# Designed miniproteins, single chains, continued (4): the designs that were tried, part 58

Each design is a single chain, and the fold is of that chain. pLDDT is the mean over its residues in the fold that is shown.

## One batch from the design tools (miniprotein)

Design m14132
Fold by ESMFold2-Fast:
Structure m14132 (fold): chain A 70 residues (1-70)
Amino acid sequence: SEAAAEAERLLKKAEEYEKEAEKLLEEAKKLEKEGKKEEAKKLKLEAEELEGIAALLRAFAKYLRRVAEK
């Protein structure tokens, strides 16, 4: 099913964004330890945006999987 194949591609893309978000959160934690609170907040916001995109991709992938079962 094309829908099932597309769902797999979207999940892979979501994982990539989630990994990038984790990297940004790790960098933000280091900046907080250095007292760079504003820079840390900026990275946290970027990570939050990437996590949001990943969540939407996962939701759409679940939808496509349901379509593929019909």
Scores: mean pLDDT 87

Design m14134
Fold by ESMFold2-Fast:
Structure m14134 (fold): chain A 74 residues (1-74)
Amino acid sequence: MGLSKEELEEEIKKLEEKIEELKKEIKELEEKLKKTTDEEEKKKIELEIQIKEGMIALLEAMKEFLKKVYEKHE
């Protein structure tokens, strides 16, 4: 049926790890963007940042859903 409490904790942890990886990648891209003078390269970096921010939003929504399932038995 549903995930066990331990399985929910593991899935939440995996989502948190993926979110942290994406945040690190965004930070690296933001630093690269600050050093970039070419307008076309800037647009490419900005697009990549936006895509990764969208991925984080989706993963955070999944994490919040799983947290609500976990807390339901409080």
Scores: mean pLDDT 81

Design m14135
Fold by ESMFold2-Fast:
Structure m14135 (fold): chain A 89 residues (1-89)
Amino acid sequence: DVDISEEEKELINKIQELIREMQRAYETLDEEEFRRRGLELAEEIIELAKKLIELSKDNPEVKEAAEKVLKDAEEIKAALRAGEDLASL
């Protein structure tokens, strides 16, 4: 059990909500609309993940999870910009 600050919890919840929005957009939008919306969501996830990394320097498990989210969001952003299928990630 990790003691997570209220600010860390808020950022984690926001990131999780954006990931859910990304999943829903992938399932419901056409390819071009998803590319546009997905880029916006990926950029927002990247910014929040960076903030969480900075905030969680004293919580290595939270920091590691945030770094994984950052890497995944950057890979999604790169794939969407290149016109690659997200499923290839």
Scores: mean pLDDT 80

Design m14136
Fold by ESMFold2-Fast:
Structure m14136 (fold): chain A 62 residues (1-62)
Amino acid sequence: KKEEALKEATERILKSAKETGKVDTEKLKEELMKKYGLSEEEAEEIVREAERQALRTLLLEA
């Protein structure tokens, strides 16, 4: 489900940013495609939206 994929992507981005200071968006896209059966285009859009939501969360925590 797209909503579930977006939530998981957002959490993974937040975790990676906090733990390593960087996010491997290409690897995340691949994982979402395999887990949720998404096309490359769909996974890319979800990752972009997840990055926006993660940035919002990081700004609120600052």
Scores: mean pLDDT 77

Design m14137
Fold by ESMFold2-Fast:
Structure m14137 (fold): chain A 109 residues (1-109)
Amino acid sequence: GVRELAEKLGAEVELLEVTDDHVRFRIRVKAETPQEALDKVAELLTAISRAVDEVAKELGLPAFDLSVRLELDPERNEATLDVEIRVPAGATPEQRKRAVELLVERLEG
């Protein structure tokens, strides 16, 4: 899952918010160079995008809204990703609850 990839890359994952329709989390990546930090960010974003797409497909939902804020600190060779995943407005309450549960499992597992 995303957690195991983050651990392999030396990244820190923090779950910031879980609601009935969205999940927000932060990933902090440290590296020896700014480019290495960005490369690690790209791998993590690819894994997150795949996990989100898999959850949407499992539940028969359209694509989720994935919002990403990237901050790079080149002096510290650190990148910070703030990620928000929102379940589509057309989802039923049961689909929303299951989507959030699956997203948390994929991000923490």
Scores: mean pLDDT 85

Design m14138
Fold by ESMFold2-Fast:
Structure m14138 (fold): chain A 86 residues (1-86)
Amino acid sequence: MEEEFEREVKLALGEIYLAIGKLDEQKGNFKGAGESYLNAGRLYMEAGDYEKAAEAFRLPADAYRKSGDTQMAEEAERLAEEAEKK
């Protein structure tokens, strides 16, 4: 099933982006980590895994605050809240 395969690919890519974000955080690249975590959250939203999406969107909020990107941190928090309301 094409739809099922697409969902599985999005979940797998989301996990890869979470791993990249964690690696970037370990290196002190908080902006890069935030971008990777946002990509993971978007992929989980597209896959319909709203619980994982909410968790993923909270990670960029913290990363963006550490990089000084307050506006992006607030946007990530809104995305997490949106995912939780699903």
Scores: mean pLDDT 83

Design m14139
Fold by ESMFold2-Fast:
Structure m14139 (fold): chain A 100 residues (1-100)
Amino acid sequence: MEKEEIEKLAKKLKELSEKYIKLAKETGKVSEEQVKEVEESTKKVIELLKEKKLSKETLEVIIKLLELGVEYLSTEDEEKREKLIEEAKKLIEEYNKKLE
């Protein structure tokens, strides 16, 4: 992965995590402990990405999970939240199967 691609992905990851944290605090739908875990995990993922220790596939899954999390916190529709949780579970399950 080229240096420019790494910087772009790191920026996208940081922007998504910041948006998720802001929405989590504003909505109260996520615990303070979970917010802290997202902040710490984001920092660790960015470090791994800069060290080229993170695969593009793993990074794409993390970014997609954060996008789903942002949508989950942004929606007032309970049915949409349920579908977003199912999509997140499916994404994790499909990724884990590839690691078998």
Scores: mean pLDDT 77

Design m14140
Fold by ESMFold2-Fast:
Structure m14140 (fold): chain A 75 residues (1-75)
Amino acid sequence: LLAEARELYEEAVRLAEEALALAASDPARARELLAEAARLMAEAHKLKAATQDPETAAAINALTDEQLAATLAAL
């Protein structure tokens, strides 16, 4: 469970960073990567909620997703 959540979380973060890097040059591709990252992040969060402090984890995940989404929206 935690191993699965960690893998999904790491992949989501990687995709989110790639999306942020592409936001200015290729917003369509960045949006696609952001959507995928958000999906994986949500799935990882659900798995982590079963065995971790959900409040702290949720706050960090939510902040990251919103910051990336705001960057794309600003384009």
Scores: mean pLDDT 65

Design m14141
Fold by ESMFold2-Fast:
Structure m14141 (fold): chain A 67 residues (1-67)
Amino acid sequence: AKEYLEKGKELYKQGKYKEALKEYLKAIELDPNYAEAYKELGELLESHNMKELAEKYYKKAKELNPD
């Protein structure tokens, strides 16, 4: 899971947003409780004017890591 999250972050920094999205989704698929992956996915979606969808992933991240 961490490997895909790290690759996603690198792709995002390079402006490869579609590839970053794919890697974040793979991280979540391998570990559905990976709060950081949901947060990073939310940030990517928010940066692309998908605020409502980003909010859903932010809520999921908070649910998994409420502390």
Scores: mean pLDDT 79

Design m14142
Fold by ESMFold2-Fast:
Structure m14142 (fold): chain A 60 residues (1-60)
Amino acid sequence: SEELEKLVKELYELLKKIPKEKRLEEFEKAKNEALEKEFKNEIELAKEIIELLKKEGLKK
């Protein structure tokens, strides 16, 4: 899906802003939290993960 491709690109750019050592940890945390909230489809899941990662960036 074109929408999913755009979300994957946004996710990649967000992960690049996180220090390498924390990148996997922050991604896994966001993914696990999103999986508990949304099971509609992969697009909704990707959006939730992206929003959680954006929120972590603002905490800095």
Scores: mean pLDDT 70

Design m14143
Fold by ESMFold2-Fast:
Structure m14143 (fold): chain A 89 residues (1-89)
Amino acid sequence: SEVFELDVEVALLQIRAAVTKLSAERAIKKGDKETLKENLEDIQRLIDEAERVLERAKTVPGAEPVVRSIEALIKDLKELEKKIQEALK
């Protein structure tokens, strides 16, 4: 099922996002700008990947819950991106 494959892809993106968020939050607390630059690159790649999955999900009948999940993930990732950019100033 295309819906099942999309659910798996979104779950993997969510896991990767959670790992990067944890790394970024620790790096912000420590003032570790080198790690934050790496986290910023990772978040930007995750946003790009998530947006590609979103466009595919929109074309799949019955994938409306997947579309909502990936849109929420993209919003969370963009908010984290802003926090990292602010911490790098």
Scores: mean pLDDT 90

Design m14144
Fold by ESMFold2-Fast:
Structure m14144 (fold): chain A 71 residues (1-71)
Amino acid sequence: SNAERAKEYLEKAIEAIKKKDYEEAERYLLQAYLLTTNPEALAYIQKAGQALKKGDYETAIKYLEKAIELL
């Protein structure tokens, strides 16, 4: 399902952040966003994207983990 694929991309985004591959993390985040229809999960994905842009990687991961729980 699209939800299962979105979850996979969010997990890959977290892995990319941990490896400091921030550009790849942003690409995975975009793919997850496009596949996500749950409005609460979408809000967490958007918050994670903002945290990534600010260089707040710990906060970004926490928001992505919350989005995964909703999928």
Scores: mean pLDDT 89

Design m14145
Fold by ESMFold2-Fast:
Structure m14145 (fold): chain A 100 residues (1-100)
Amino acid sequence: SLKEKVEKILNEIEKKIDEMIQAAHTDRERFKQIAEEVKKLADEAIKLLERSDDPSLGPLLYKARVYKNGADAALKAIDEGKDPETIINIIKGYRKLAEF
């Protein structure tokens, strides 16, 4: 189903968020690469959901948009020279928002 396809994408994003948290202390280039992958996956989920007439999928669309915004915020923070702990806290904050 469309719901199952989107949930698989969102689960892949969650795994990549864990990889981003690990990379934040050790590998700036890998962090940026994973953040771009999260943005791409979120965009794929958004495109699938925006073409659906099922209003019950609204929470999944919200989650996908939050993940995309979180990845953008993390990339901005790293470019602004924020420390790894601040960047991790930004990602964790958006992750928590995506749970609602």
Scores: mean pLDDT 87

Design m14146
Fold by ESMFold2-Fast:
Structure m14146 (fold): chain A 68 residues (1-68)
Amino acid sequence: MEEIAKKNLEGAIKALRDGDVTTALVYLDEALKYAPEKYKENIQKAIDAARRGDLETALKYAEEALKL
């Protein structure tokens, strides 16, 4: 479960770096589905930022989640 969430976060980070918001949101939604509680706040903030088109903020929160 946690490993699946982390793999999806890695996919989201790569997509965000490539500027692919649609792919990043798919990975972030999957990460949120499988994430333990401690990851959910940062993943949700990354989703919210990506939906606003704020890719730098989305990347920051996705990377913070991955560090947990």
Scores: mean pLDDT 84

Design m14147
Fold by ESMFold2-Fast:
Structure m14147 (fold): chain A 79 residues (1-79)
Amino acid sequence: MEHYEKGLEAYKAGDYETAIEHFEKAIEEDPNFAEAYYYRGLAYYKLKDYAAAIDDLEKALELDPNFEKARKELERLTS
């Protein structure tokens, strides 16, 4: 949980590279952590890595098909 919280803090501060590093650690601890994939995807989007953003949002939906926020972001990025 600590890495996920630090990732969110970095993301809110606009430090997207640091956010990605922390979300990567959160995913290493729990590979089924849909929220970590979701926020890592958002951080990739801010860095204009749209392919990585889409992949992470798709993975978040695979892990949690009812993840409305991930679905809305994926639709926004692919529309």
Scores: mean pLDDT 87

Design m14148
Fold by ESMFold2-Fast:
Structure m14148 (fold): chain A 87 residues (1-87)
Amino acid sequence: MKAIEKYNEMVKGALRVTEEFARKAREALKADPKQAEVYVRATEIAAEVARMLADISGTQESKELAKRAEEIARETREEVERALRAA
């Protein structure tokens, strides 16, 4: 029981990390699109961690949080790739 609760809290943490890296990617995109790609990769890794933890947790809440992290990573990737092609 404690392990499942711990993984659920870790999924919330991974979502917050995903949001933070996505924010940094958008900020970097305004100055240096290549630097932004470093943050988009970090965003993708954080979202993957959220998904893995949600699978272990097994709760609907954790799965919804992981899906949100994956959406943020996808949106951030698309935004950075568009700018990189223009640069």
Scores: mean pLDDT 83

Design m14149
Fold by ESMFold2-Fast:
Structure m14149 (fold): chain A 75 residues (1-75)
Amino acid sequence: SHMDSLRLGREIMELFAENLVKEANKDPVAKSWLEKYLPLPVAEIERALDEALKAGKPDSEIVGIMAALELQRLR
């Protein structure tokens, strides 16, 4: 059902966010980017991620920003 699909989608998003946070926490640089972006609105984090990807920023920065984005999407 549509409701079952929505629940499954949320569970997948929660697992994805958990795994990104776990990876970010292994790297102090990634964790600092996560903490910096976590309080920001989803739209601002999305713009920051797009610009970081476009600029070829390091994986640690990308992982931190992605973790913040997926956590904010679950709020």
Scores: mean pLDDT 85

Design m14150
Fold by ESMFold2-Fast:
Structure m14150 (fold): chain A 64 residues (1-64)
Amino acid sequence: SDEMLENAIAMGKELIDDLSKRLSVEQVREVVERWMAYLRSQGVPEEVLEKIREELEKHIEEVE
């Protein structure tokens, strides 16, 4: 659902913001990849995962 997509993006951005205070950009990307793998394991469709990844990668660029 759209609400699930919005919540996943919001949680991912919050995770990036927290981690960016302590970790390198490369380490932040590694954690995001692990979280994306977790979402895939929970049954999130690839089309939705692609949208989440796009928004999170854009956010990483904004906080570096």
Scores: mean pLDDT 83

Design m14151
Fold by ESMFold2-Fast:
Structure m14151 (fold): chain A 76 residues (1-76)
Amino acid sequence: DVEKLLEVIRRQGRAALSDDPLEAEAALAFVRMNVSIVKRYFPEAMPKVAEVLREMAAEARAAGKDDVAAELEALA
């Protein structure tokens, strides 16, 4: 279910904004893994993935986490 994969990407994207660096790194790793799954098995959903990643990157920039935002934008 691609909708559930998009939900996981959004949830982990927000978790990457954590002030705990270990939690943020783990969340970014899960975002990368789930984006890879969508790209491989549901490539037609990649525009929706890019939309979610841009939303999360904007939230990261608003929170002053430009490094996290750049990582999320690179996956879009």
Scores: mean pLDDT 85

Design m14152
Fold by ESMFold2-Fast:
Structure m14152 (fold): chain A 66 residues (1-66)
Amino acid sequence: AAAARQRAVDIVLKAATKANNSPTKEEAQKILDEAVAELRALGFEASYEIEEGPTGYKARISARPA
């Protein structure tokens, strides 16, 4: 149980960091889509949001036990 939760935390943190450091919104979306699929495979409910602003975009990802 603890191992799955720790892996989910690692996936969320790495995906959020990579997505927000991606040069384009499309690359951020691909990273987040892959992370959500991996989280769901581990039995978590996962979703993401990408917000566009005048200076770029900001990506957020969340996961919770299913």
Scores: mean pLDDT 79

Design m14153
Fold by ESMFold2-Fast:
Structure m14153 (fold): chain A 59 residues (1-59)
Amino acid sequence: MSQQIQEIADQMSAIGKERYDEMRARDPDAHAGRLDPAALGELNRELRPLSEKLNELMA
């Protein structure tokens, strides 16, 4: 059980890093800590199913 939770958490972290790297490649100012709302929406859509799986495993 904890292993599956850890794997999902690791996947979410990896996705966040990958999306951050893509944002930075397109716009160097993306690293400044001001995130584009469209980019945040895309990240949220990507993380949503993983977050739901995490909640399901913890229930």
Scores: mean pLDDT 71

Design m14154
Fold by ESMFold2-Fast:
Structure m14154 (fold): chain A 57 residues (1-57)
Amino acid sequence: SEMEKIKQAEKLVKEALELHKQGDFEKAKELYEEAISLLSGPVKLAAEKEMKEVLES
């Protein structure tokens, strides 16, 4: 169950990064926020920080 959530979050992050590269910042943000919602605890906080840094670059 946890491994399945992590894999789904990874897939959503990859899709969000592709949309960001294409200039679709709004949809990219929506997908990465969905990915973060699948995570919990310290890994969620780390993912939130990393995703924001990537999207702001």
Scores: mean pLDDT 78

Design m14156
Fold by ESMFold2-Fast:
Structure m14156 (fold): chain A 62 residues (1-62)
Amino acid sequence: FKAVAKATKDYTPSSSTELALKKGELVEVLEIIDGTQAKVKSLSTGKTGLVPLSNLELVEVS
């Protein structure tokens, strides 16, 4: 795996480029954008989108 992060709270998208997350959901971090957003892939749904970095906690999974 590349870097994996956990959603620290539920996130509701405000645009079509953003990804909905549930608190505790694991995502693969694909790219960090402008130091404030991350492009991630949900490990639960397989969907890709942008989320605020402030909503993510980095975790490592084997």
Scores: mean pLDDT 78

Design m14157
Fold by ESMFold2-Fast:
Structure m14157 (fold): chain A 65 residues (1-65)
Amino acid sequence: DIELLKEVLKYIIERIKEIKKMSEEEIEKFIKEAREQIKELLGESEEIDKVLEEIREEMLAELKE
């Protein structure tokens, strides 16, 4: 389910930020890699793309520094 994927990815990303204090560049790289991995495993999905884009925006908004 896309909703479950969104929640899981958001949780994991927030966890990683807390532990590693990822930079904006690292977050962008992570999202790009995650999208490519998911696309490879599950195929192309515009819904997955939208979920990842939303997560990316939220993370970047939190790391405006």
Scores: mean pLDDT 68

Design m14158
Fold by ESMFold2-Fast:
Structure m14158 (fold): chain A 78 residues (1-78)
Amino acid sequence: SSVIRRNIIADLEELKEEVADDEEISELLTKAIEALRNGDTESAIEYLEKAKELAEKKGDEELSEKLRRIIEAVKKYM
């Protein structure tokens, strides 16, 4: 659904603003957004999983949980 894709991209854009001070995670979110816009779901999931792993490594449980939910939505609906 194009509506679901737009909503996921909007959620990721919002998360990117929240993590603007984290260059590495912000870059991965930018790449994931670009992949989703291009219909490259596989690459988007890969970038999102890398961002989640970095959030976990840094102890950001809230960011990690948000990314986990977004990954599940991408896998289920896209």
Scores: mean pLDDT 87

Design m14159
Fold by ESMFold2-Fast:
Structure m14159 (fold): chain A 65 residues (1-65)
Amino acid sequence: SAAERAAMAAAVYAGVGDGEGARRAGLQIVKAGVGTEEHARRMEEAGRRGDAVAGGEAALQALKA
């Protein structure tokens, strides 16, 4: 689904230290009708730290919302 592809992108962007990319991908999950802006913010924060695990967990939680 579009949400799943966006979640994968958010995790990848977070892992490479791209906070802005992670935020944009997180907002694509929200636009697909799942997750929240708070999930996108957590993906952005994980991306700013280069924290692949935190970014992936935030993306997974968004898909379950």
Scores: mean pLDDT 84

Design m14160
Fold by ESMFold2-Fast:
Structure m14160 (fold): chain A 62 residues (1-62)
Amino acid sequence: SRDDILEGTRAYLERDYEKAAEKFGVSPEELKAADFSPEEILRLTARELGLSVEEVRRLLEG
């Protein structure tokens, strides 16, 4: 869901890869292997939700 994707993105930015992987529905090992930067994870989240990176950033701040 949208909330799971946003919570996963927040966890990833906090370097909580276990929680991020759970929320994204992937393994922590797969997520670590992908090695997304903070910019890359924000861009992927924005694309998945049909939002801009700026809109995703605002949602994570609220």
Scores: mean pLDDT 84

Design m14161
Fold by ESMFold2-Fast:
Structure m14161 (fold): chain A 78 residues (1-78)
Amino acid sequence: SEEEFRRRRILARVDTAIEMARKLGNEEDVEKLEKLRKAIESGNYDEAIKIARELTKSPNPEIQALAKDIVEELEKLK
């Protein structure tokens, strides 16, 4: 389904962001991204969007950009 395809794409982007945050030593961003992943897996998109919005305030511009894209993708999930 389109929803399943979109969900898989978002999870792949989250996994990429987790790897990036770990490489940079950003433990707070890693914890937030892991919580985001769990929220998406449980279908709690309201919580996922809130966590992703917090990540848009990351001091790392690459994580900030990824989080912004993830917010937009999550808002399209029903």
Scores: mean pLDDT 83

Design m14162
Fold by ESMFold2-Fast:
Structure m14162 (fold): chain A 60 residues (1-60)
Amino acid sequence: AEEAERHLQAGREAWAAGDYKTAFDHYLEAIRAARKAGNEELLKEAEDGLTQLQVDASAA
């Protein structure tokens, strides 16, 4: 749980800074950590965030 939350926070910070590559890496690690922990809420949050990040990166 803590690993997924740390990666989500780091991904959001990178996204806000315009560092899309670092943000993608952190969201992917958050998805992996959430699956490993069996935390469906964090998994959904990470997957939804990655989808929005992909849309934003495509528009940049």
Scores: mean pLDDT 81

Design m14163
Fold by ESMFold2-Fast:
Structure m14163 (fold): chain A 88 residues (1-88)
Amino acid sequence: DPEIEQRYQENQQLFNQLKELEKNNSPENREQREKLIDEEAERLARYLMRLMEEKGYLNVSEEEKEKLYEELKETLRQILEERLNELS
């Protein structure tokens, strides 16, 4: 899937940027790192929610969709942080 490959490439660029911020563990760099991880997790969560809806997996209420989005975003945050630690 070209979109998944594009997201993967964007994630690789993001991890390189996050790794550079990690080199100097200042409060400013830590705040910027957390912000970038949040933005990427949100972007990926929105993409996956759209993909699931297109596949017919999201025949649920708007409240349930919102819960799934928040859970997915938090899970993706944790995955991104773990991935960054593995690259260290």
Scores: mean pLDDT 75

Design m14164
Fold by ESMFold2-Fast:
Structure m14164 (fold): chain A 62 residues (1-62)
Amino acid sequence: MKEIAVESLKKAIEAKNEEGALEGVDEMEKKGLISKEQAEKIKEAIKAKNYEEALKLLEEVE
């Protein structure tokens, strides 16, 4: 489940789908797949249009 969620979120970030990516991060946090701190960092990068940083942070989640 976590692996599929990460892949879906990565796809949204690669497509520069800000809305979908932010929703994906929130869902992963709600399901306990990532920490609140990690979720905030990824969302911050997405909102800043820093998609490369968002992908890097997502890889740190494994």
Scores: mean pLDDT 79

Design m14165
Fold by ESMFold2-Fast:
Structure m14165 (fold): chain A 66 residues (1-66)
Amino acid sequence: MSQDEITAIVTEATRLAQAGDLDGLEELLRKAGVPESEIERVLELARAGDVAGAAQTAANALMDLS
């Protein structure tokens, strides 16, 4: 996965988390190949209102796939 692809996915993940679209966030990360354990952590942070933490966790998981 390229840096540009990671940036695009993280940007969309941040938008979905800010909108409270947790189903969309889960689908996006699953399509990107993020492990279920990391998806669950991102969703927990987003539900807690920690959008920045959710975005950072998603970014780290996507970078680990590269």
Scores: mean pLDDT 83

Design m14166
Fold by ESMFold2-Fast:
Structure m14166 (fold): chain A 98 residues (1-98)
Amino acid sequence: SVEEALAIIERLINGEEVEIEFKNKEIEENTKILIESKDKKEREEALEKLILYILNSEDEEVRIEAALGLAYAFVKSDIPYGKELARQVKDWLEETFL
């Protein structure tokens, strides 16, 4: 649910250790690539795929999970301003689904 995703993102931003159980394997895989890959192009492609799921998926739960994966990757990776970007994802989820 969106409420569960928002709570998880808040915990991530606060520096808590959180495990996420992904239902969509492609979202899980692209989230992992965005965190772990040292190849900038591979990370850019993973980011684009997650954004496309967030914006274009017909399934609301897939959109929410993709946004959660993106926020998780922002906090767990070496991406500049990761916590600030995760806050922006949280704000977007609140405005879109609440």
Scores: mean pLDDT 86

Design m14167
Fold by ESMFold2-Fast:
Structure m14167 (fold): chain A 95 residues (1-95)
Amino acid sequence: APLLPSDEEALAQVRALSEEAKRAPPEKQPSILAAAELVVVEAEIAGASKAVLAEMYELLAETYEALAERSKDPEFDRALAERYRRRAEELRREA
């Protein structure tokens, strides 16, 4: 496999990790979310399309928002969700 994923492969990984985080116990959610964030950062560095990056950031936003009520820091997770939603909107405007 290539060291940097393709746009489709990276998006599929973010979706899979988001679904895994939603099913995981609260103590494991932060590490799964961090893994999803790393995939998005690596895709952005690799030059993924703005449309695909927007979908990835939207998935991160939805996942953080869904998990915020049960997290150790709901305010922090909601702030991250808002930041990722804003980034997705910016990328969609540029696409």
Scores: mean pLDDT 82

Design m14168
Fold by ESMFold2-Fast:
Structure m14168 (fold): chain A 72 residues (1-72)
Amino acid sequence: MKKEEEEHYKRLKELLKEREEKLKELKERGRLPDEEERELGRKLTEEIQEEYEKLSEEQKKKLEEEVKKELE
């Protein structure tokens, strides 16, 4: 991978992990996210989408599998 691609890959991996951790916290709390949490979720989703556009389909699939394994 190019250094730029590696940076996008690492960033997206961290963003995906952050999303999963936030979803886990919401499940443990047993309540809907408040307005501040929803706004943070929107920003996180936007960042994930931006980084996804910079990766190939194969890299996206590999990354999703890696994140799932690390959060098991």
Scores: mean pLDDT 73

